# Designed miniproteins, single chains, continued (4), part 86

Each design is a single chain, and the fold is of that chain. pLDDT is the mean over its residues in the fold that is shown.

## One batch from the design tools (miniprotein)

Design m15167
Fold by ESMFold2-Fast:
Structure m15167 (fold): chain A 62 residues (1-62)
Amino acid sequence: NEDNKELGNLVEDALLAAGVPEELAKEVKKLITEGKYDEAAKKVAEIFGEEVGAALRERAEA
């Protein structure tokens, strides 16, 4: 579906702009393109939850 492609591209661009690695950003895009919104949402939550935690720990110890 074209709508899924467009949404996938927008989310990929947003993730890359946020500093998410290309491999993870592409995986989320693929899930959205395949219509697997629940899996895509879980992946985004894992990425941002874990990345936010790691960034906070790194900054606190710096």
Scores: mean pLDDT 73

Design m15168
Fold by ESMFold2-Fast:
Structure m15168 (fold): chain A 69 residues (1-69)
Amino acid sequence: TREEEAQRLLEAAKELVKKAIEAYKNGDFSTAARYIAAAGIVAMGLSLLGDEETAREVEKLIKEAIEKM
């Protein structure tokens, strides 16, 4: 279902954000930026598919991660 697809994309975005934070802590800023960009693409895809709620959740995860950087 769309809900199952959105949930899989949300979990993928959470993993990307986690990897971005890890890369940043290791001083690999280019890798951190690429993971944040990938998570942003997931949020955009969710929004384009009409899942604004899950898209907002991904955007919030990205914002919180950047605030920690």
Scores: mean pLDDT 86

Design m15169
Fold by ESMFold2-Fast:
Formats: structure tokens, sequence, C-alpha cells
Structure m15169 (fold): chain A 94 residues (1-94)
């Protein structure tokens, strides 16, 4: 089902490079354990949605943590917490 979700999201990107579609691809790849792709798509999402998008920042931080890149994970988690101090997902990354 995740593979079918990726196909649908990639078809959507062919029609429109939507930042929310990139974010959803990042989340699906994170769930599948493809952390490099999750980072790639989360970064593209931030470029389009803005560097202060909390969901994209948390997704990027979670992917970096899974890759063992602790400093990068903490950097993006802290940025997410500056935007929303109650972000439980970001708190767990610190």
Amino acid sequence: SLEEKIKILEENLKKNKDGFTYLELARVYLEMGDYEKAVEYAKKSLEILGEDNPEALVTLAEAYKKMGKTDEAQKYAKKALEINPDNERAKKLL
C-alpha cells in the first residue's frame, strides 16, 4: 500500500510540484525506512512551503535521527520547537 501511495504522489508531482505532496512523499519514505529519500523530499518540501514549516522540519529531523545524524536532527527539531514549543514529535528528538 505504501508503494501504491508513492506512485500516486509521484504522478501528482508530474502535474504540479506541490510542497505538500513532497512532504507526504517524505513521510511515506520515512515510514518505509528509506531515510535518504525522506531527507531529500523533506528538503524539497521546505524549499516550497517555507523554511519554517513545522511538519517538514520534524519529518526532516526524524529522518536524520534514523540515519544517526544526531546534530542535524537536533538542529531541525530545535527549529520546529521555536515555531511550536508544544511539538511532542520534535521534543522527543532532543
Scores: mean pLDDT 86

Design m15170
Fold by ESMFold2-Fast:
Structure m15170 (fold): chain A 70 residues (1-70)
Amino acid sequence: SEAEELIEEIQRVADELNAEAERTGDRELLLRAAELSALLLGLVTGKLMGTVTPEDLEKLRKKVEEIKEE
């Protein structure tokens, strides 16, 4: 499902940011990883409750792309 694919992407990106933060000591990378983790928790909860819409997934996907860059 689209939600499952996005969950996997968020987990992967958060793991990458955490690994880079551990290597560099960059707190901004830790904060971005934390933001992704919060979004992931919301998405998983929404999926369990059956409340996630395609529009919600698109908005979340855009937020993930923004966090990946900045």
Scores: mean pLDDT 82

Design m15171
Fold by ESMFold2-Fast:
Structure m15171 (fold): chain A 82 residues (1-82)
Amino acid sequence: MDIEELEKRLKEDPNDAEALVNLAMELNVAGKAEEAYEYAKKAVELLGENDPFAQFTLALALDALGKTEEAKEYLNKALDEI
């Protein structure tokens, strides 16, 4: 799954929560933590704070940005749901 394809998908449908989660994960793997954080945050807003996958994706982006304490909070929320 290519970052450019996911970005095109979101341009057609900005409320595609699945594309937001996948794009955030791909951007995090690519080392683009700031962009990953923005997409992960939007995914949490659309899917709700009870979605463990969206929470986990946000935690990964926060950790990559050096925001370790915030990342731990979201990771704990994700793990409590699993």
Scores: mean pLDDT 78

Design m15172
Fold by ESMFold2-Fast:
Structure m15172 (fold): chain A 69 residues (1-69)
Amino acid sequence: SEEKKKEIEELLEKAYKAADEGKVEEAREYIKKAIELADKMPEEEKRSFIPKLVGAELYVIGAEIDLEL
């Protein structure tokens, strides 16, 4: 659905912003919500979001490492 696609994009934007602000747990919650929405989509549409979801997860991991250094 178009609404779910937009919500996923908005959640990922919020995740990146939270990660940039050092709010790693908040960023993880946004990614979790994005994954939950993607799981409710048709398989083809879900697959189209996999690279973006993986990218966001890797970005948050990087932000967490920066906070611990």
Scores: mean pLDDT 82

Design m15173
Fold by ESMFold2-Fast:
Structure m15173 (fold): chain A 77 residues (1-77)
Amino acid sequence: GPDIERAIEEIRRLAKEILELARQGAPLEEIEEKERRIRELIELLRSRGMPEEKVEELEKLLEEALKEAEEIRAKQA
């Protein structure tokens, strides 16, 4: 449904924002806020019966974004 599609788009947008924030040297709190919102959206989608395979894809998207952000931040420290 449109609500599920919008949530997936928001997750993808937030993941991109995490990487951009990391590249710009933004405070960790801003990255953590985006992570929290993605996790909330994933939980919402899971509760609404999203197929497990698609939920795992979104969880992997978040994990990869956070890993890349950590690597970017480590290079700036």
Scores: mean pLDDT 86

Design m15174
Fold by ESMFold2-Fast:
Structure m15174 (fold): chain A 59 residues (1-59)
Amino acid sequence: MEKTKKGIEYLRKGVKALLDGNYEEAIKYFEKAIEYGKDNPQLVAAAKKYLEEARKKLE
């Protein structure tokens, strides 16, 4: 369960970076959220959605 908590922490950091316009930093945090949250399908789905959004902002 500690890994899931770390995944949630990275997801929150990613969302903050995304809102601040730090898209490259947001991508890194969302990738970490997926890595640590792999046993939580809802967390992984949310992180993947935000990761795609951050990538679109750089394109």
Scores: mean pLDDT 82

Design m15175
Fold by ESMFold2-Fast:
Structure m15175 (fold): chain A 61 residues (1-61)
Amino acid sequence: MEKEIEELAKLIKEGRWEEAIEKAKELMDKGVSGKEIAEKLVELGVPPEEAEKVIVLAILQ
């Protein structure tokens, strides 16, 4: 899980949003909460607004 969230942070930082949304959706489908993913992304240096955006888009799609 930690490594998967690190990969998600890298996708966001590289602007690969479509892949980031898919990865977030996959993690949530495995039972990881959107809140936990967002908190971990912020710890890895992702801006809070970008962390929230990826979770919202993963839920809506």
Scores: mean pLDDT 82

Design m15176
Fold by ESMFold2-Fast:
Structure m15176 (fold): chain A 77 residues (1-77)
Amino acid sequence: GEKALEEAKKLLLERVREALEEAGLELDEEEVEEEIEEMLETALKNLDKLEENLKKHSDLPVPFLKELVELLRKAKE
């Protein structure tokens, strides 16, 4: 479980970091990490609903979200 949660955190951190860098924004990495941890906790709490919605909308071009949800599922198991 713990390793999958750390992988989910790294995946989300990397994506957020790339987006911020592309936008020319400099945020404190520690603050970004704390926000991501809070988002992951919320996603874990709503994981079943998130998985159901992604399954219903399989045509959505969001491979990142599918990968993130899979990692969160492994973290919860």
Scores: mean pLDDT 71

Design m15177
Fold by ESMFold2-Fast:
Structure m15177 (fold): chain A 69 residues (1-69)
Amino acid sequence: EAEELTKKGEEALKKEDYETAVELYKKAIELDPNNVRAWQNLAAAYAKLGKYKEAAEYLDKALAIAEKE
């Protein structure tokens, strides 16, 4: 489930396992592409990996989805 994958990603972030967090959040987004929290957390994980350009791109996607009525 997308919610389960998002929780596992948050656990990986707490353990500073940023690569695993990215993988889990990407899977969550594949199941639910409108999951704003998963997009935001994916951006955060990329920022922790020092990939700031990718982090910004994923944050922009999260904002675009959040603006949908």
Scores: mean pLDDT 81

Design m15178
Fold by ESMFold2-Fast:
Structure m15178 (fold): chain A 81 residues (1-81)
Amino acid sequence: MSPAEAAEQAEREVREAREELARAAREDPEATLEGAEKAAEALRRLAERAEAAGDREAAERLRRAAEELERAAREAVEAAE
């Protein structure tokens, strides 16, 4: 998988996860936040690899996907409370 492909997949997965995050947050808000943090950390690790490979655009996209995922999870938990 190229850095650009990884970024595209991450962006798709974050969009698809929004509905799932809303349901998960109602069931278990703590697990939802922990899961999102772990997934965001994995995306940041992919961004570091993209940067090392010279693909700064993919690295920025992966970091933005990580931030959007964490934000979506936080918003979902706040909405569930």
Scores: mean pLDDT 82

Design m15179
Fold by ESMFold2-Fast:
Structure m15179 (fold): chain A 61 residues (1-61)
Amino acid sequence: SLEEILARGRERLAAAKTPQEAHDVMLELFREAKEAGLTEEQRNELYDAFAAEIRRQFPDW
């Protein structure tokens, strides 16, 4: 579900030690969302949430 991918994604992003690792995790999460059959609107919501989390953790990136 969207909520499960959001929760799992935030947990995985929190474990990332570099901006590159965070970016790679984000790409994997988007692939999972597409494979799970999420709509374009749901995928955009995931993008906004994950991009915000990466900016929070790595503001200089």
Scores: mean pLDDT 80

Design m15180
Fold by ESMFold2-Fast:
Structure m15180 (fold): chain A 81 residues (1-81)
Amino acid sequence: KAEELIEKGKEAEKKGDLKSAAEAYKKAGDIYKKQGKLLKAADAYEKAGELYKKLGDLESAFEAYVEAGMLRLVAAVDNVL
């Protein structure tokens, strides 16, 4: 399901629907996070953040980037650095 949302996001980007693309990537990130796939979740949130930034939705972009950064830190701590 999360992979389907990534694909939906890519299709929305190709169509120029940046809002639908950002929402799809954010939902994919939420699902990956719930599944414990922290690095995939971080990648999805980072893509959502870039799209929100292009849309001028700086609040959503900031939240997405913060979540991606926190997930990358948690993933690094869960593994031997």
Scores: mean pLDDT 82

Design m15181
Fold by ESMFold2-Fast:
Structure m15181 (fold): chain A 55 residues (1-55)
Amino acid sequence: SALDQLSPEERELVIEMAKKLTGASEEEALAGAERSLRRGVSPAEIVAVAREMLA
């Protein structure tokens, strides 16, 4: 899975961001991240966005 590019810690950040912004479930948050990774968004970019939104 493209999600394997994210560490467990990075996946937790993505889940927290999605819950905070959209009320998404953990499953929905991870599905969104997987789609972004498959579209060529880098793991570093996904993590950077999540950190900024949680700051």
Scores: mean pLDDT 81

Design m15182
Fold by ESMFold2-Fast:
Structure m15182 (fold): chain A 63 residues (1-63)
Amino acid sequence: SMKEELLKLIGEIIRLIGEIIDLERELEKEKDPKKKKEIEEKIEELKKRIEELLQKIKELEKK
């Protein structure tokens, strides 16, 4: 079902947004430049995963 696929993708996006919020809070508290860079890289990786999931949603709309 398209609705079941859509809900699964939305659920994954919500989960990833939650992870980004937690990492952004860690970034605000972090003083070590090396650790800041590692957190920033993790945030960018999660943003990329969200973009991939949004693309899958767009593909489902074409069906």
Scores: mean pLDDT 86

Design m15183
Fold by ESMFold2-Fast:
Structure m15183 (fold): chain A 101 residues (1-101)
Amino acid sequence: SLEELLKEFIEAVEKNDYEKAIKALRGLRDFARELGAEKLAQALDMVIDEMEKSKSIEPAKRLLPLFEALLNKDYDAAVQAAKEILGPEAVEDVRKLLEAL
């Protein structure tokens, strides 16, 4: 489920588990594509690419405010975080994820 993927990602980042964080992000990306949230899926691919190139979990930490807001079903916080982190084009796709929660 989307809720389980969000929890797995947040836990992986908190534990500094690079491989689990990438796996959870790939799951979230694939879920976004299934919902038709292609711009969000592309933005998540960019974060995954940054992590793989840097060999670091640090790019993933940028997504924490967004995914924590999604897990808490905090619509206003999720939209604000999406706009700041992923850009305005991803905001409508984030709304699709909130509707799936």
Scores: mean pLDDT 85

Design m15184
Fold by ESMFold2-Fast:
Structure m15184 (fold): chain A 59 residues (1-59)
Amino acid sequence: SKEELKEMAKSSIKLLLDRGFISEEEAKKLLEELNELIDQGADLTDLSLKIQQVLDSLR
């Protein structure tokens, strides 16, 4: 389950990076934050909210 969450997070971040919405440094930082949340027992909802906050900042 945690490995699946990490793969989903990585895929979402790659999409943002490929579309040019975030830099490589921001992508790396966000991945580290998401991994820490997953290790702390964060649910998919927590990860989705975190990613959505980033997407909102792009608007």
Scores: mean pLDDT 78

Design m15185
Fold by ESMFold2-Fast:
Structure m15185 (fold): chain A 86 residues (1-86)
Amino acid sequence: SLVEQLAAELNALVAAARDGDEAAVAAAEARIRELAAQLGIDDAGAEALIDGARYLGEAGVDVTFSADTVDGEAVIRVEVADGRNG
C-alpha cells in the first residue's frame, strides 16, 4: 500500500540522516513527497514528516515507522526504542 511505502521511505530517511548520506537523504525526501501527494497529504504535512524523520535520524534516535490499520483506518505507527536499555 502507499502507507506501507511511506513508512518504508521514512525509515530510509532516518537511516540515511543517521549515516550522513546526503544522496540517500535527498532520494528518500523526494519519494516521501511523491507518496505524501498520492495520499492527499499537503506540502506542509510532507515537509513536517521529512523534517521530523531527518531530525530523529541526525539525533541518533532509534525509531521505526510502520503501517497499520486501526479501527478501519490506515495509520502510520511510530516506535521509539529506549536508548538507556541498549
Scores: mean pLDDT 80

Design m15186
Fold by ESMFold2-Fast:
Structure m15186 (fold): chain A 67 residues (1-67)
Amino acid sequence: MESTRKEILRLIGEILRLIGELFDLDRQIEEARKAGDEDRVRELERRKREIEQRRNELMNRLRSIRM
């Protein structure tokens, strides 16, 4: 039970970190759009998709150990 709690807390910590990165990316995308930097927007949108995929993988893992 304690080892399971530690794993859950670790996964939650990683998920929260990724959510923070997504928040920062959304801000950067908005700034790039205002600047008219379409290449920068495309690059940031691509990175955002990669982080969202990683978050979803961790969320699925968390659900599997929640019972």
Scores: mean pLDDT 82

Design m15187
Fold by ESMFold2-Fast:
Structure m15187 (fold): chain A 80 residues (1-80)
Amino acid sequence: SMEKELNELLAEGEKAFQAGDYKKALEYYEKALELAEKIKSPKIAPILGKIAEVYEKLGDFEKAKEYREKAKKLIAEAQA
């Protein structure tokens, strides 16, 4: 299922992130984001948060802020 593929992408991204391979983690999380958007998953906002954490580790604080704000906006819209 596409949900299984999404969970596998997130698991591989987390594994790469924990290993300090932030570029590989970003690739997995970006693929997970694309799939999550396609299936309209409630995991979109958490995935955006993970991408922000990766950009922070890469020293791209502007991109990290952008993705955190996107995640916050989706969470706020879901609670309205």
Scores: mean pLDDT 88

Design m15188
Fold by ESMFold2-Fast:
Structure m15188 (fold): chain A 43 residues (1-43)
Amino acid sequence: EELLKEAREEAEKLAKELGIPPVYSLSDFFDFYKKRVEELKKK
């Protein structure tokens, strides 16, 4: 899906900026990404 590609790219970008390596599996990536985004949005 298109959203999946966009989320993946954004996750990699965020990971690099935060100094965290990207996740390995799709499930882990989605879980990690959502967790990080929620944390940042709470600011």
Scores: mean pLDDT 65

Design m15189
Fold by ESMFold2-Fast:
Structure m15189 (fold): chain A 85 residues (1-85)
Amino acid sequence: SVEEKAQEALELGKKGDPAKIPELIKLLEDESPEVRRAAALALGEIGAKTGDKRGIKALEKLRKEDESEEVREAARVALGLITGE
């Protein structure tokens, strides 16, 4: 379900494993805005914990182009977490 996918993405963020960054970047393209939002926040969490910046370009695109205001806001928050803003 959408809820299960979103929750899985958030749990990957909590675990902080940078090996999961490619999977989370893929989830930023999910049909569901709830899943894209969760993946963006998870990328922010991993970036904050590990200093891994691989998600930045995908999050910048999401912030600029996503149709959902909630998803754009999540990308903004995530970018701040990764960059220390």
Scores: mean pLDDT 88

Design m15190
Fold by ESMFold2-Fast:
Structure m15190 (fold): chain A 62 residues (1-62)
Amino acid sequence: SVEEEIEEFVKSLNIPEEEREKAKNEALELAKSLVENTVFDEKLAVEFAKMVVELDVEIAMK
């Protein structure tokens, strides 16, 4: 499922436990928004959400 895939992705990020919940929620909300408001299929929406959250984490670590 989308939720399980995003949860596994967030667990792969080297971030504190409290930040994992925020990252998971951000990715889920973004993926859902893309599926509902664009022509993205679920797979592409999840991949895009992962990319955005990963970039946010990298920027925060600078």
Scores: mean pLDDT 76

Design m15191
Fold by ESMFold2-Fast:
Structure m15191 (fold): chain A 119 residues (1-119)
Amino acid sequence: MVEIEESGGGTVAEGGSVRLSAVFRGYIPDDYRMGWEAQRPGEPTEFVASISADGSEKEYAPRVEGRFTISLDPERQTIYLDMKDLRVEDTATYYAVLEILGGEPGVYRGKGVQLTVVG
């Protein structure tokens, strides 16, 4: 079983910055990606950002590209999402995600962390 533990979030002003973090524990098979998804109030869960297992490849949703940065601390098996120039529409529950690409493909999500952006 993989355990995903997110931290960060809270209430921040529009135009502000925040960092989210997620620690991945347990057995992780080879060929995977880590990332973030967001669920805005009344909307389905959407992709935000992902990073390859070695940290060399990054992908971003178009609406956050240039404002959000995903990074990896491989020694701590921790990913970060550095969010800047925050907008009220960034208000969401953010879920850390582990996507298994090889063998038996699958997606695992953490419990979620709430971010509220006030204008």
Scores: mean pLDDT 85

Design m15192
Fold by ESMFold2-Fast:
Structure m15192 (fold): chain A 92 residues (1-92)
Amino acid sequence: NAMTPQEIADRIRHAAAVNALERLLEKYPDILKEVAKKLGISEETVRKYLEKIKNTKLSDEDIQRIEDLAEKGGSKEEVVDFLIELINKVKK
C-alpha cells in the first residue's frame, strides 16, 4: 500500500488541527492584531508565522489544545496565548 494507516491518521489529525485553528481565527477577527501587539511585531509577520505553523508537524499536545479551544469555546485571551506559544516554537 502507498500509505500506512499511521501515516493516514497523522495527516488527518494535522489537517483537522489546521482547520480548527482557522475556525478560531475566524471567530476572533482581530486576533492577529492582538498577537502582533503582545509580541511587538507586525500583523504581516504573525501571518507568516501562522503559515509556518500550518506547514510544521504539530505535536499531539498542540493538536489536542487546538481541538479543545475550538470545541469547548476557548476565550479570545486563551487563543491569543496559545498562538504566541505556537509562534515561539516555529520562531527558531
Scores: mean pLDDT 79

Design m15193
Fold by ESMFold2-Fast:
Structure m15193 (fold): chain A 55 residues (1-55)
Amino acid sequence: MKLSKKEADAAAKAAASGDRASALTAAHGIQVATGEDLRGASPEEVAKAARELAA
């Protein structure tokens, strides 16, 4: 499955902010949309996965 632009942007913003809570929220959204479990990943890994799935 592909992420929506909003989901990809949210994950990228989480990485930019360095906020763990925002990163966890974005990772959960990605898991629900794609099945990819990123809850233990860094904000940078979450943003990378979101961009790859959006492309």
Scores: mean pLDDT 64

Design m15194
Fold by ESMFold2-Fast:
Structure m15194 (fold): chain A 70 residues (1-70)
Amino acid sequence: MKSDEELLEELKKLYKEMIEAIKNKDWEKYKELDEKIKELQDELDKYGSPEVLEKAQQEMIEFKKEKDKL
């Protein structure tokens, strides 16, 4: 089982990769990353602490802001 810190770090990495996929117009990679994020979000919902869930929410907000700029 992954630690809360490992789950949060993976989530951050996936969001950064999604922004890069959007910039490169790589929609196939975007779909793959979106699927991985959904699976990781489910894992966080089952095993994550309230603190890591708050941090994950913040990462999602930052991703949406960056996506809206593109």
Scores: mean pLDDT 80

Design m15195
Fold by ESMFold2-Fast:
Structure m15195 (fold): chain A 85 residues (1-85)
Amino acid sequence: EAEALEAAARASPEGAFRVGYEATRALVAAHPASATAEKLEAFAELAEREGAEALLAGNPELSEELARALAEGAARALREKAAEL
């Protein structure tokens, strides 16, 4: 499963966005007690501002385009969850 997600993230910007979105949604669902609207909004803002650069620093094999798509997917999932709370 993790290998399939990595492959999808490297294949296209659409795949990278989907991976970031789905992985972040799963992470929030796994830790509901720590997920407040304020924290989710703060993490979404952080992902939008610094997520792509942080991903590139940790994963130099990613392109800037894929890193941005991953970060945007994660931010979208965080904002949607914040709106549900």
Scores: mean pLDDT 73

Design m15196
Fold by ESMFold2-Fast:
Structure m15196 (fold): chain A 60 residues (1-60)
Amino acid sequence: SALEEARRLILEGRGEEAGRLLAEVARKKGMSDTAIAGIVEAARRGDLAASLAGIEELER
């Protein structure tokens, strides 16, 4: 799944690619622009905890 791929990218330190993929999934799920921006920024910063929490949020 896209979320499994995003998790792999985050664990590999490929935060920009993960952020791009997470933004696509979050947009399709109808998340707010603010929430999407937060998830993308966490992934780009390499904030592993926040990025993984964002994936868990999207899996709901």
Scores: mean pLDDT 80

Design m15197
Fold by ESMFold2-Fast:
Structure m15197 (fold): chain A 94 residues (1-94)
Amino acid sequence: MSLREAELSDSVPEEQKLALEEVKEGLKKAAELLKEGKEEEARLAEAEGLLKAEEAELEYLKKVGAPEEKIKAAEEGIKKAKELVEEEKKRLKE
């Protein structure tokens, strides 16, 4: 992971780095919750991180004038990520 992250850091635009950072923060929170035995809360934290990353990706694609197909794919990704967050919230309450 470290070598690949270093390679990405050298060539990836700042907007993409922000998306990766949101995923990393979600995974970090999930790992901390897992250490506390809070598996369902850990899954929610991961899902919320993924949603933020998808939103950052869409913002980046719009700024660089990406093709409509890529923008639509990112919008579908956000929709799926929102559905995942709602499913994990429901599991936490049940």
Scores: mean pLDDT 73

Design m15198
Fold by ESMFold2-Fast:
Formats: C-alpha cells, structure tokens, sequence
Structure m15198 (fold): chain A 60 residues (1-60)
C-alpha cells in the first residue's frame, strides 16, 4: 500500500537523520513526500515523523 511504501521511506529518512544527515534536508524530503501522499494513512505517518524530527531539532 502507499502507507507501507511511504512509511518505509520515512523510516529510511529518520535513520539518515540519526546517522548525522542535515535535519533541514531530511525535513524538506519528508515534507515533499507528505505533499505527494494521497491517503490519510500515509499523511498521518509522515506528519508524525516530521513532528518527531522537528521536536528533536528544537531540543538541540
């Protein structure tokens, strides 16, 4: 499903962030996936991932 495919991509981007990738680049890519998503399930997963990374970035 779209939600499963986008969840995998979001997870890979979150792993890139945890491995030292630029948070601005990761957030930009996640937001692009969010805009491209067509199902509420996929949008919910992406929004949650974006929020989690934004909160981690603000805490640093």
Amino acid sequence: SEAEELAKQARELAEEYLNGADPEEILARLRELYEKATTPEAKTILAATIQDIEELVKKQ
Scores: mean pLDDT 83

Design m15199
Fold by ESMFold2-Fast:
Structure m15199 (fold): chain A 85 residues (1-85)
Amino acid sequence: PTPEQLDIEVEAALVIIRAAIYLNEASKIKDPEKRKKVTELANKAIDLANQAARSTDPQEARKLLEEAKKYADEAGKLVDEAMKS
């Protein structure tokens, strides 16, 4: 693989790990609507990161990875908000 392909695969794996942590944290959220939202965002991040890792087009993979990061970031923010409540 090229250095760019390897970088994308590593970043995708890190997004998947982060999203999996948020799925675990979602089970501890008392608010059922917030819990559902975190679960949906984390699952979307995992799906997009997996698509990025499987893409043969580096440009497409980068776009999918950036979208996956945005969903993971949103999930993390909701986890932080729920833990403060």
Scores: mean pLDDT 85

Design m15200
Fold by ESMFold2-Fast:
Structure m15200 (fold): chain A 85 residues (1-85)
Amino acid sequence: LSDEEIEQGIAILEEQLKKDPNDYRLWLMLGIHYENLERYEEAIEYYRKALKLLKEDESVPEKEKQAAIKVLELSIEHAEKKLKE
């Protein structure tokens, strides 16, 4: 994806977040887009927001929740490693 396409994706996600600010999937997708832009500090903030919302959301099926928690934790670790380089 080009940087322009990533920025367009971010704008769409920001509009969706205005309607559903507690959807962890939207925050996760923001984290991924910022990571693709090599904006690791912002990516970590969005991943942490997604992780907090996901842990507090009783409506997410347990198998999905455990898998998504692991993905978010690994994504945060990866982005933190990139910041230390």
Scores: mean pLDDT 84

Design m15201
Fold by ESMFold2-Fast:
Structure m15201 (fold): chain A 90 residues (1-90)
Amino acid sequence: SAEKEKEVYDKLYDRQLKALKEGGLAAFFDVKEVTEENIRKLVEMLIASMEGNKDNPAAVEQHKKLLKEVAKYLREQGYDELAEEVESYL
């Protein structure tokens, strides 16, 4: 059902947001550390994964909420250009 599908996305994004808030971008992306070399690729993989679900309204709403939080953390870490790229999907 639509309600059950929304519940699954809500729980998934709550877990991802908790990881982001407690462990930063490294915990969110499930990597040992975020580096200048890996951050762009990690963000590109995230965007590609989310873009694949763009035809699902429940997923789109949760994607935008998550991307907004990720962009905030990218800006706090000095990745302003990458944050602007992420924000372009909002």
Scores: mean pLDDT 80

Design m15202
Fold by ESMFold2-Fast:
Structure m15202 (fold): chain A 103 residues (1-103)
Amino acid sequence: RREEVRARVRLALADLAITYGPDKVVEDANKAAEAARKAQSPEETRKLMEELGVRRPIIDIAVAAMRAGLTPEEVADILTEASNEIREKGPEEVRRRAGAELA
């Protein structure tokens, strides 16, 4: 179930990277990961991400993952892993892989 939540984060970030461009999404995902590591709750995570200028869709992905049962550290880890995968493989390949994991 945690792996399903992680796959959903990867899929959602890949979709955003296709829409906004990979560089912008990777930048925001790394800022979001930093905010998640400092936060104590989903509400605090949202506020810290907003203060860092993270785009609303990425904030919503991170908060949804926390509400689905990932810890702040787990959310920070998956945001960082997904951003690295998007950089290395491209967002369309990440979307394809994450989509297959959810099938």
Scores: mean pLDDT 85

Design m15203
Fold by ESMFold2-Fast:
Structure m15203 (fold): chain A 79 residues (1-79)
Amino acid sequence: MSPEREQANQILNQLANKAIDELSKASLEDREKTREDFYKKNRDKVVEQLVSLGLSREEAEARVDAAIDNAYDQVLRSK
């Protein structure tokens, strides 16, 4: 992979791990609110970081959304 693609993957992995950590600490009744707050705080910032590394905005947005949504789904299936 190019250095930019490798860095983008690292950023996305860090985002996913951060999302899992924040969501898993929230109570069940607060998880949707925690997810929305996480999106609001992190989505635009991380998208801009990925775009600066050479990803298209469309690709960056899709990958950020997928990372957060996957983290949310993973936490919903956990006990």
Scores: mean pLDDT 81

